# Designed miniproteins, single chains, continued (2): the designs that were tried, part 98

Each design is a single chain, and the fold is of that chain. pLDDT is the mean over its residues in the fold that is shown.

## One batch from the design tools (miniprotein)

Design m7403
Fold by ESMFold2-Fast:
Structure m7403 (fold): chain A 73 residues (1-73)
Amino acid sequence: VVYVPTEAEKRAAAELYARSPVFRRFLETSGIELFSREHYLLVRSLLASAGLDVSEPVTDEVVARVEAVLLGE
């Protein structure tokens, strides 16, 4: 089955990548292909772990919460 990301998932992934150097470094060190199925699923998982939905705006607070999850793993 081909995974098709929603517009909200694509936007959240792009904004986190642009705003978070920690997230960019994590993707590089994890070998995850940029804007792949694995990248979008990671974004959804990280936001869910922070108690957030992918449809919510990616604010500085959202970036900080996602970075805290990544640094704790």
Scores: mean pLDDT 79

Design m7404
Fold by ESMFold2-Fast:
Structure m7404 (fold): chain A 99 residues (1-99)
Amino acid sequence: SEEEAIEKAIEAADKAIENIKKNKEGVLKALELLKENSPVPLEQKAAELFIKAVEEEDEKKAKLLLLKGYALLAKAYGDEEMAKIFEKAAERIEKEIEE
């Protein structure tokens, strides 16, 4: 279901945050290389959002940035369905921040 897919997308972002904390410097270097060398504008924009997420101290804001980045990556790869799921997941987290 779409709801289950959204929940799994949020869970994936949570796991990504845990992994980033284990190797922040390595993740930043990889993302900087992607931003500088990717020929795909949407991948460059996704890398910028991921860099902001790694540098973000607030866990919910970091998660929001990751989900927005994943949506752009899905669009870069032509996966419009997954892009929509990540966009809806991001909207859900954004509402939680505003509450």
Scores: mean pLDDT 87

Design m7405
Fold by ESMFold2-Fast:
Structure m7405 (fold): chain A 87 residues (1-87)
Amino acid sequence: SLEELKAELERLRAELGELLEELTRAVNQKSPKEEIRKLLEEAERVLREIERLVRQIAPLDPAFAAQQRRTLEAWRERLEEIRKQLE
């Protein structure tokens, strides 16, 4: 159902938020590149799951899905910035 999809999206958004905070802390503390890479890969995995849920929501609630796409773009850009800092 739409309600179940939105609940799952909120759960994954919370998980991504926690990962982004941990990733930001690891970068700021100059943690080993391998540790930062593992956190980045996990954040990218969660983002892909969120993108898949938004695609499932789109035919049921296109306005909500359109709003989510802007947030997803911002998250992708932030993760890409962190990846560039590793190289």
Scores: mean pLDDT 86

Design m7406
Fold by ESMFold2-Fast:
Structure m7406 (fold): chain A 85 residues (1-85)
Amino acid sequence: YLSDPLVKEALFELIAGVLYIMSGSIAEKIGDLEEAIEHYEKAIKEFEKAIEYAKKAGEKGEEIVKAAEQEKKAAEEKIKELKEK
């Protein structure tokens, strides 16, 4: 829960990553593929931070680790898709 400082940090980084995914999606829709890739790369870095904090939280962070790993993989696949055009 949000009373744990490591869980809070993990959630903040997870949210930051999701916001970068949204920014990347907008950049894709307007045709700015370079900006989209940059936002998705920033999202990956935030998800990596979320995973690190969540792992330090132990059992309480397990769901956040799973969510952040799934989001990170999706972002990595998206970058690959955009670069292979």
Scores: mean pLDDT 84

Design m7407
Fold by ESMFold2-Fast:
Structure m7407 (fold): chain A 72 residues (1-72)
Amino acid sequence: SKDADLNDIESEAARLIVAGASREEVIEKMRELAKEKGIELTDEEIEERVARLEAAVAQGRAAGAEVRAARA
């Protein structure tokens, strides 16, 4: 399904962001995966998704720090 394929693409992109990949590398990987899965994503949609994933990763890191602080 399109939703499952989009989730797979976004999960792989998030993994690359967590690993410290460049924005350009993440955008290229999303474009490649979308093409492989037959999903049509515009450059604007890819950039928006990468920006949201970067924000989500940053928020997840902040939440993890709060949990560690609360336990200490």
Scores: mean pLDDT 75

Design m7408
Fold by ESMFold2-Fast:
Structure m7408 (fold): chain A 84 residues (1-84)
Amino acid sequence: VSREEREKLLKTSIKNSSVNNPQYVYDNRVAPRVLPTRSVEEVQKVLDEAQEEANNAGFSNLGIKVSERRIAEGFLELMTKAYE
């Protein structure tokens, strides 16, 4: 699967998650972590790391970290469907 296809799946995941300012979330929060991944297993690792960050986040940034985790989860689902 090409990088272009992965970018399309990630943008779809962000739209489906109903996040505010999807372009900011894409460019700064999620794309740098998930676009280098080439397998469902690598996306799962990013999701696990995002969940750990959410668990350790302070009150002021918890919402951002939870949103990152939800987007990574949706991207994992779309990647699994595209590869299987």
Scores: mean pLDDT 60

Design m7409
Fold by ESMFold2-Fast:
Structure m7409 (fold): chain A 61 residues (1-61)
Amino acid sequence: SQLARVTAPVPQTSPDELELRPGELVEVLGERVINGQRYWLVRTADGREGWVPASWVEVLS
């Protein structure tokens, strides 16, 4: 599975989005463009899932 690191605070702006903190590691499950903005579908280590803006996470090899 693809890992990503959160690079900036990610606020929850809707119920289907996650609130994340800088340095948090997440698993990337998918991607979409929603209203012109690219999002990653991610899963946190504690099992939460949601969409986050792609600009605020760095995909790791």
Scores: mean pLDDT 75

Design m7410
Fold by ESMFold2-Fast:
Structure m7410 (fold): chain A 56 residues (1-56)
Amino acid sequence: MEEERKKAIENAIKNPSTFAIWALIGDRYADELSRVETPEEARELFKKAIDDLYKE
């Protein structure tokens, strides 16, 4: 299970598409996303995640 996800994440990094990036963020920030109560909080978290992801 984790192996399959790891492979998908690696593919998302090599072929960055909107859907692949969504999967990567969902996996990395699952706990934080589950604590989000409003769309605004989700947007802020998403923006931060994208910024951090491309910064690394």
Scores: mean pLDDT 65

Design m7411
Fold by ESMFold2-Fast:
Structure m7411 (fold): chain A 66 residues (1-66)
Amino acid sequence: MIDEIIEELDRIAREAEELGDDILSSLALMSRSIIKTSKSQGKADIKEAQKLLTLYKKRLDEIKKK
């Protein structure tokens, strides 16, 4: 599950970059790095990670509709 969140954040970062939203791309990459590091330390908060993923997905969808 956490690995799926990391993969989704990477996808969102790539798509945001392709669409020219450098802020969303940077936020997604930063969140991915933090979550990946927390996972390696056994401290990953899956609920918080899912919340961030949901927020970034919503923003990406808003950009795609414009």
Scores: mean pLDDT 79

Design m7412
Fold by ESMFold2-Fast:
Structure m7412 (fold): chain A 65 residues (1-65)
Amino acid sequence: TDTKAALENGAKAAEAGNATAGGAGAYDMSQHGLISEEDARRAIAAAHAGDAAGAAKVLRESAQK
C-alpha cells in the first residue's frame, strides 16, 4: 500500500473543507498500520473540532515520514 498517497488523499479532502473525511481517512489508515496511532489521533481530534486545516497538516506531516 502506498502510505504517502493515502495520507495525501486524506489531506486533500481535509483541505477542501471536509474535516470529517480527513479524520475518517486517518482512522482507516491507522487500522491498517499506515500511520502512527499518535498521528491518527491528532488528525481525528482536529477533525472532531472542525479544524480541517489542522487535520490536513497532521496528515501531510505524517506523509513525510
Scores: mean pLDDT 69

Design m7413
Fold by ESMFold2-Fast:
Structure m7413 (fold): chain A 99 residues (1-99)
Amino acid sequence: SQELLDALRTIAEQGGLLIVVGRDEEKVKELIELARSLGVESKGVSGDEKEVEEAIEMIRATPPDRAVAVMLVDPENATEEERRIQELLSEAAFENKLR
């Protein structure tokens, strides 16, 4: 998608971080590989508590002036748990901006 590519390029330009939330490991991996090819630091989260904790630490380690984007890998088919994780990580990203 051109819109996705443009969004990823904007995050890369800002030296930002992308967190990808999804249980579809192949789709998560494809999006992360695409993001990294464009220079975006990225982390996948499938719902494992440790992955969520690692993502929160990466967000907190990101300078407040840099973009943090949290995306569902497949928003149309996302589970309630995936949406809950995306919401939690988006809240952490917002709180990081206030630091």
Scores: mean pLDDT 83

Design m7414
Fold by ESMFold2-Fast:
Structure m7414 (fold): chain A 99 residues (1-99)
Amino acid sequence: MSQAAIESIQKFAEEKSQQGLAAFRATLEANPDMSADQRDQVLDDILYQMNIELYDKLKQIIKENPTLSQEDIQQMEKVIAEHLIRFRAEAQTLRDEHI
């Protein structure tokens, strides 16, 4: 069950990262005159929403799998953290390309 739970959160995080990057790119392309502060606000809003959705998914997985160890939960939290870091780096690159 632990491996399936980790794979579930990983797949969900990957999907949300792709959706977030597509949304950010579309916003930048639709608003080429956006200030640096406005671009940062859009990125922060996307990251905030992504964080909520990823942790809500984690809570759902934990609720559905009460036998998960603390180590399994920590591994899922690590997956979330790594995807948020990667997303931010990729989004910052997109932002910089539109300056």
Scores: mean pLDDT 84

Design m7415
Fold by ESMFold2-Fast:
Structure m7415 (fold): chain A 68 residues (1-68)
Amino acid sequence: MSTQEKIDMAFEAADRDGDGTLSFEEAKAAFRMLGLNPTDAEIREYDTDGDGKLDYEEFVALVEDLLK
């Protein structure tokens, strides 16, 4: 299983509304499925819109940052 497949599965599983974005609570759940525990500050840093949601690109970028 590739890292990309795991990321996609975690995002899809946490996306409760199927709208292609994650609330901070959904994002935390998705990160925990991947064995990651970002801080609220790290999640907010990647929330470029400031709307309290992460889109797929922001979610992937934070996962990649946490794996460095």
Scores: mean pLDDT 77

Design m7416
Fold by ESMFold2-Fast:
Parts: C-alpha cells; structure tokens; sequence
Structure m7416 (fold): chain A 95 residues (1-95)
C-alpha cells in the first residue's frame, strides 16, 4: 500500500464516521472526528512516528464507537474499520 492509498483510506473511513455522527445529530462529535481524521492524515504526510499515528487512531476509534452508540451493526463496522487502519499503520511501520 502506498502512502497516498493509505491517506485515501483514512479519509474514506473518516467520512463513514462523520455519517454515523450525523445520524445522532451531534455536531460537536462531527467536529472532533473531522479534526482527528485530519490530524492522522497530517501525521502520515509528515512521516511522524507510527506511535503518534496510533494514539490519534485510538482516539478516532473511541469517537467512532460513540458515533455508533446504540447500534450493534455500526459498532461492528467501526471495529472493522479500526482494524483495517491499524493493519495499514503496521505496513507503513515496516518501511
């Protein structure tokens, strides 16, 4: 996976989480998700340590679970998206 492909994946997943937060009519949660998604992209673009990317990803995961609250199918979706991004970070960490 290229860095650009990973950034596209992060952006696509962030949009999914924003859609879940929109369902809850929670504009503050949407702002926090957008901010963390952008922070993760900026860390990737700047070749920051993978440990810093993982910290932001973990925060984004917590917000994703909040956005999916009360819906077990959306919670499972958030888990799968988190695991996908975590796998991508491991691939970036190898090179």
Amino acid sequence: MSVDEFIDQVQQITKVLLSLADRLNNPKLKEEIEKLGQQLIDLIRNNAPVSEMEKVLDKLYDLGLEAAKGNPLYQRLVDLLYLSLKAGLKELGKK
Scores: mean pLDDT 84

Design m7417
Fold by ESMFold2-Fast:
Structure m7417 (fold): chain A 71 residues (1-71)
Amino acid sequence: STEEEAYQQLAALQQQLDADIAQLKADGASDEEIMAKVREYIAQQQAVIDKYNLKSPVALLSLELLKRAAL
């Protein structure tokens, strides 16, 4: 239900980020442009976590690991 909906939205955002990054790289985008897109998706993922109140240590750790991977 609600938790399943949250994970579906997070999975969709990750898939779209991967596709957008692949397209930007194909178009010859700069590292700065790629990082701007990554930061945009981090903000969207944070909004989903906040909306569904995913305040468990596991959910917060997963978000922090994503932020670190994005530099």
Scores: mean pLDDT 73

Design m7418
Fold by ESMFold2-Fast:
Structure m7418 (fold): chain A 90 residues (1-90)
Amino acid sequence: KVLTREEMIARLREKRDELRALIQEYKSLPEKTKEQIIEFAKKVLELLGIEVKNDIDLVGALTMIRNVAEELGDKELLEFADEALKILKE
């Protein structure tokens, strides 16, 4: 199933507390390896019901999440998405 932007916004609002907990777990890591950043990115996508194997690459999905987080004013999710995108583009 292809997730629409509207459906993603609805899921982000519904999963706000779970996303916050996941981001706080991520921030608690003493060192953030590329492997751990990818793992947490996949957990965020899975929580939102986004399948990585359906022609949406990880970078594309994170870019959409970043833009929606900015629109919703979710600073913590926005900072996480920006950090993950920076590491994945290196």
Scores: mean pLDDT 74

Design m7419
Fold by ESMFold2-Fast:
Structure m7419 (fold): chain A 85 residues (1-85)
Amino acid sequence: MELEKEIEKAEKEVNDLRTKADQLGAEIQRLADKAREHADDPELREKYLKEINELQQKYFDAMNEISEAEKRLQELREKYEKEKK
């Protein structure tokens, strides 16, 4: 069944995007911790904040992609259930 393969691909896409978002979130947290540890070094703090801003943009993009991928997965699952009957 072609829909089963499409569902598997969509599930993989959602999982891959969630993993990417988790990794970005963890990296943002690490940089935030480093910025806090070097609060007395304004140049180093500014460097970490710039990196955080770039990662936050990627994180928001990943969250949007997850939302769209989850919608596609839901639609595929609903279509499969209708065709199965």
Scores: mean pLDDT 82

Design m7420
Fold by ESMFold2-Fast:
Structure m7420 (fold): chain A 84 residues (1-84)
Amino acid sequence: SREEEIKKLAEQIVKVSDSSARILLGLPVDEEVPITEEELKLRKEYINMILEMLKSQLSPEDIKALKERLEEYIKKLEEELKKG
């Protein structure tokens, strides 16, 4: 289904933004380390860049659905940061 395709695409965007932020900060990509405010900011920036690039490939409706899923992911990271 289209909803499953959007979910999988959101998961890929998360993985790419996570890896890119960690590489830039010199952090291990494959290890679970506590998130920092700097890493969170970079993940948000990478997510926004990827979404902007995808506007040429996807409908406005699909972009909105992706944004909603990615905003939920960001909220979870912000909650994780508050617990540290």
Scores: mean pLDDT 81

Design m7421
Fold by ESMFold2-Fast:
Structure m7421 (fold): chain A 66 residues (1-66)
Amino acid sequence: SKDEVKKKILENAEELVKKDESYKPLLEELKKAIKDNDQDKILEIISQIILAMGEEAFKEALERQE
C-alpha cells in the first residue's frame, strides 16, 4: 500500500540521519511533503534518499574492505 511505502521511506531517512545528522533537513522536507500531500516533491525527495542510501552503502563497503 502507499502507506507502507511512505513508512519504509521515512524509516530509511531516519536511519540516514542516525549515520549522519547532515541528512536531517532531507528527513524534515520529506515529512513536510507528506503532510502537504505534494506528490511531485515526495518523488523528488525519495530519489534523493535512494541516492544518499547508495552513497552510505558504498562508504560502508569501503570500510569493510580495510
Scores: mean pLDDT 79

Design m7422
Fold by ESMFold2-Fast:
Structure m7422 (fold): chain A 96 residues (1-96)
Amino acid sequence: MTEEERRRRAAREIQLVSIKSKEEFDKLMYEIAKEELGWTKEELDAILRGEKTPSVEDLERLAELFPFFAIRYAVLKVIAKEKGISLEEALKLPPG
């Protein structure tokens, strides 16, 4: 991991824990998905339009890089277990 990648990820983590609105979160997710997952604007636009659901694999990759997503992934696993649904189905639920 380069020093530039480390600084970028640290800045994104601070932004993630400081965000208070869904709109700000969606915008930040655009930047993170482009930087870490290699998503195109078209792929993210499809997800925002509800035409595509993010994969569990993408969430696992983000969880390895960001403590914020590691916590979210752990919470998602608990929700899936409590509701008796798959991780893929839990990922489609609104954050609550």
Scores: mean pLDDT 73

Design m7423
Fold by ESMFold2-Fast:
Structure m7423 (fold): chain A 91 residues (1-91)
Amino acid sequence: MDELLEKAIEILREAGLSKENIILLLEVVILAGAGLESVEVFAERVKEANVDNEELLEILKAILEQVKELLKVSDEEIEEIRKRIEELIEK
């Protein structure tokens, strides 16, 4: 799992995503059970479209909130996922 997350982080970083956007997208991906291919496709599209990080941040925050409500995920579970992603980014 960690090797796939490390690869996803690198792909998103190379696509120009901010640290916060990388964390938010991976939180959504993990909660939705989406695979690495989904991250690769998203990263390529973001890179080609030259998407603004501030606009992406607002959209990803809204998506994460909706996914949390839909799946009834606790704040504690979100914090655990976030901490794991942050530790991998800081490696």
Scores: mean pLDDT 80

Design m7424
Fold by ESMFold2-Fast:
Structure m7424 (fold): chain A 86 residues (1-86)
Amino acid sequence: DLDARARELEARLEALLATMSPEQQRRFEAVFALELAARHEGPAAEAVRARAEEVLAELAGVALSEEALALAREIADLAAEALAAA
């Protein structure tokens, strides 16, 4: 059930974002963009990956929890699954 999984991930995202600094939120966005780009091919995905890697390099000193990293992967997986189903 994609709807139930999306709802669970949305609740987890809201909870994690509430605990993050602006720098942690920016790093999370870059990690998420990198995870999405890893599941797609072509020039647009390459551009997103390059920009995400640049932001991650700038924010190398900003720690993210293992839960945040796992959530970024899970959301990217769900998004890729939803696109494949469409």
Scores: mean pLDDT 81

Design m7425
Fold by ESMFold2-Fast:
Structure m7425 (fold): chain A 74 residues (1-74)
Amino acid sequence: MEGKARARVRLTLRNGEVIESDWVEAPTEQAAIARAVRRAMEKGGVKPSDIASLEVEVETDGRRERRRAATGAA
């Protein structure tokens, strides 16, 4: 079995817009998440500070998990 991870992210911006990445493959879960986030930011032309929340869907070794993170508002 190939030890590959794949991830897709959904960015919710502070202005209420939503940007989704395509599925991205990488050797590790963290690498797949990082690549998916980067692609979504590049697609939307947004900075990390413009992101209100991040939803991640990850597949590793046939196991699927969904995670959510929110940035604190200062």
Scores: mean pLDDT 73

Design m7426
Fold by ESMFold2-Fast:
Structure m7426 (fold): chain A 109 residues (1-109)
Amino acid sequence: MTIEKVLEAFREALRRVAEEYGIPQEVVDRAVERFGRILEEVQPPLELWPVIAAGVFLETLLEAGVPRERAIEAGEEVLKRFTEELNRALGLNLDIEKLLELFRRTSVE
């Protein structure tokens, strides 16, 4: 899969959550741009991509003035949906529960 296809999967996950949570398209676009830069510059292990993507989205929501509890809730939904999209697109079996635990540890402290 190309980085562009991974970013498309992330955009689709974000679009669904943004619709449910009333998040502006500008915030979605900013999160996708940030995640893309991290993938290119840091080249993290694929198994961590959902946690990194959710973390980037959480930070982007906080910068946009979304309350922390709401931002964490939206970030968890993005992590779930993006992991599902990656598993479907790449034929992977990433553990959503384990990734949620990692996200909670990095987002709370």
Scores: mean pLDDT 81

Design m7427
Fold by ESMFold2-Fast:
Structure m7427 (fold): chain A 75 residues (1-75)
Amino acid sequence: DEALRAQVRSLVMLATGKKEVAMDDTFEEGLGMNEEEKKNLIRFAEWAFGVTIPEEVAKKIKTVKDLFDYIKKHR
């Protein structure tokens, strides 16, 4: 679980260029991502972790933790 948390944080750091990303950071408000950047991150996470994240679910993913929780449950 800690390894997955680190992997998800690293993915978000790579996508945003930020040195520090917290699990409670919001993608749009906290990390400054627009809707298209967030969609690209979600699609890359699907490929990286071997999960499918439907568009309706992706819209409900607001924080790094929301993404982590989904990947942990569905991988």
Scores: mean pLDDT 82

Design m7428
Fold by ESMFold2-Fast:
Structure m7428 (fold): chain A 86 residues (1-86)
Amino acid sequence: MKVTVVATLVAMPPSGPPRVVATAEKTGDVGETVTLTLKVDAGSEPQDAVLHTTVIQDGVPVDTTSQPLRLPAGENTITVKVTLKE
C-alpha cells in the first residue's frame, strides 16, 4: 500500500489572508516513519502559522492533523515525523 504524507505550512499574519509558505511530501510503506523538513523565513518578526499534515493512501486522504505554531523571526527549520499507519 502506498502512503504519502503532505505537510503544508500556512502563515497566519495578524492582518491579511492566510498564505501557504512551505510544503513537503514523502511516500513510504505502512509501518515506516518518514521525516519531512520545511524551511521558511518568517522575516523580522515572529509569525503565527498552522502546520497541516495530510496522510494519503492510494490517492485518498485518510487523515489530516492541524497544529498551530509560532515561527521565530528569521529562518526556521520545521521537522515533522510521521509513522505511517494502515
Scores: mean pLDDT 80

Design m7429
Fold by ESMFold2-Fast:
Structure m7429 (fold): chain A 91 residues (1-91)
Amino acid sequence: SLEEAIELIKKELEKAKELIEEAKELLKQGKYEEALKKVIEAQATLTLIYMMIWEMEKLEPNNEEIKELKKEADELLKEADKLEKEIKEKL
């Protein structure tokens, strides 16, 4: 159902957030290679989220909740990409 798909997207967004926070903590600890692995996992999770959102937008192009989930995914990807650059500068 649409509602089940939205809940799955929300769950995967929380996973991406947790991976980004783990990467930030590892970066603070000087564990650069481990931090990079967590960022790559977050980016992979966000790629799957975008695929799910794309399919949902095809079915419900004017759904406000899907638009808000896309905005959240966009913000998380921006944060992950910035964090990747910061980590790579330390390697």
Scores: mean pLDDT 90

Design m7430
Fold by ESMFold2-Fast:
Structure m7430 (fold): chain A 96 residues (1-96)
Amino acid sequence: DKEKQERIKKLEAELEPAVAALEAELAPVVEQLKAARAAGVPVPQAVLEALAARTDPLAEAYQAVQAGDLAALRAHLDTVFPGEHAELVVELAELE
């Protein structure tokens, strides 16, 4: 248990930059959504499409975790987090 907890903590620390990068990528899209709502204007379709392009793979990744399908989880996360970060998330899911 202690070794498992220490490994989870290390994986979470390694994933922190990837999560921060995703939040930074989505921040302008979220701000455009908020600005449109505050101004009472229709939300631009491009903003909705940009959000869906990121939220759809995350929703599919969540379903893969619930099903215990680590291969599907990796495939969906590769769309959101390229390269080694997707592998770290899969490793974290295997430990939990």
Scores: mean pLDDT 62

Design m7431
Fold by ESMFold2-Fast:
Structure m7431 (fold): chain A 97 residues (1-97)
Amino acid sequence: MKKKLEELRELARKIAELLKESGFKVTPEIEELARRAEKIREEIVASGDREALLELARIEAELLVELGLVSEEEAEAKVARFEEQLERAEAERKAAA
């Protein structure tokens, strides 16, 4: 899982750089990188690994900040909310058992 998260982080950074260079036009190179990133994202989501899901949320938040779509504060708040949701889901499962 760690290798997939590292690869996804590098892909996200490269996609952000290329989008800025192209004036936010999706090129064939960006489409190929996005396709690879989505494949990795699907595998992380399918794993159900809480640590991996939280790191995925951080990577997605960092990409949104790099693209100027959200502020760092908004990105940090989104990750914090997702972490809280994961903790609640685990607590509810433990309480129900």
Scores: mean pLDDT 79

Design m7432
Fold by ESMFold2-Fast:
Structure m7432 (fold): chain A 81 residues (1-81)
Amino acid sequence: EIKELLRKLLEAAENGEDVDEVIEKMRKLLKEDPSLEQVVRDAVGAAQLIAAKKLNQLHLFDKETLEQLEESLKKVEELLK
């Protein structure tokens, strides 16, 4: 379930679609399984980074925040392998 939602989130972000519905479904899973907290945080960060790249808004983030978002994206990509 979580891997399917992660794939949908990344796909929606890449296509510029609304990610809120996918994030809401992930939050519902988090209420049932608190161990998913870090995965949900990483997924939200990954979606933010992808959206910022698509909108050419990477300059709005400081270096530390960009490094954190890049790390979140890497963790999500590793989970989907």
Scores: mean pLDDT 77

Design m7433
Fold by ESMFold2-Fast:
Structure m7433 (fold): chain A 65 residues (1-65)
Amino acid sequence: SLAEQAQRMAEELRAEFGGVEVEVELEGDRVVFTIKADSNQKKLQAAYRALGLGLRAGISVVIKD
């Protein structure tokens, strides 16, 4: 399901980027991630990774502040 894929993506982001806080929400057929980190660079890297994971899986991903 989309919820299971979203949860898996969030787990992957947390595992790849130490110290990153990831919240996940579903909006229709879209996955919405809220990403917080101790540095702007880490936050951007995690955000780009999330978008890439969505693109590869054919899932619409949105990053919120």
Scores: mean pLDDT 84

Design m7434
Fold by ESMFold2-Fast:
Structure m7434 (fold): chain A 61 residues (1-61)
Amino acid sequence: SAEVVEALREKLRANPEGYSPQDVVDEFEKAIGHDRKKEPLSPQERQDLLNLLLELQELKG
């Protein structure tokens, strides 16, 4: 999870305009192999995703 978070964070910082909040969710879920139909995100994964979404918001505004 930490490697996925760092890699996605670098992508957001390099091109924040290329990402919507939904794009961040989709890239995160794809990178960790998550299927929303099978199980919910863990508390740690939800926190990691929230932190990435907050960073995207700050980078854009």
Scores: mean pLDDT 77

Design m7435
Fold by ESMFold2-Fast:
Structure m7435 (fold): chain A 86 residues (1-86)
Amino acid sequence: MKAAEYIREAAELAGGPRAAVAFSRGTMDAGLTPEQASAIGYAAGLVARGEMTPEEAVEYAKKLSGITDEQLEKAAEAAARHARRL
């Protein structure tokens, strides 16, 4: 899944805690709801702490907020772009 690959890229490039910042910027770029943005940010934080794989984070965000694969991929791609600049 492309979303999981972008989540992995953002977590690796941003160096842990900065992954959450990259995802916050990505959700703003993707125009997600506050609930969807919160779910993605929380899941990204778990990946950054090593508590969750990127694939598990995708499933967690979808279950918690009803985010579609397409919405999550869009947000994760934007987050990866922000992470590359950090």
Scores: mean pLDDT 69

Design m7436
Fold by ESMFold2-Fast:
Structure m7436 (fold): chain A 92 residues (1-92)
Amino acid sequence: KIKELAERALELARQLYEAVKDTDPEGAKTIEENIEVLEKVLKGEYSDEEALGHLIAAASTGANLARKAGLPDLAKEFEEIRDEAKKLLDSM
């Protein structure tokens, strides 16, 4: 489940980056940093608890930046990943 959530978050983060890179360079930089963290999650460089923490942070940031960019459907998908990651963390 963690790997599936990270793969989905990475896909959404790449979509968001392409949408905002020309209009919000500071937001694009934050997304790029989150993409690097999500790639490390997928490589197994974190414990499960750390990976979930990074997923929650990246998804929360992605949702906020997507809403700022006028992309509410993309924001909702990030929020769903965030909420699923929180449920997994709470069950640990």
Scores: mean pLDDT 87

Design m7437
Fold by ESMFold2-Fast:
Structure m7437 (fold): chain A 76 residues (1-76)
Amino acid sequence: MDEIKKEVSDRLTDGALRGNVVDAANAIIDELLKKGVLTPAQAERLRREVARLDRELSPFDAASEMKRLIIEEIER
């Protein structure tokens, strides 16, 4: 769990630095779906939230909120 949280955090921070936080978040969601960690419904909900956060927040604030939402969904 801590390793997954660290990887999600590091990848989203890197995405924000590169200007591709949405692509980074969607790649994480896709990998978690492929591994069976997320259901298709959870993945679809997270992708919609990622798109919303990208429109409403700065890249680093979006990355922080995307991290929180992905981790909360994994912990359910």
Scores: mean pLDDT 82

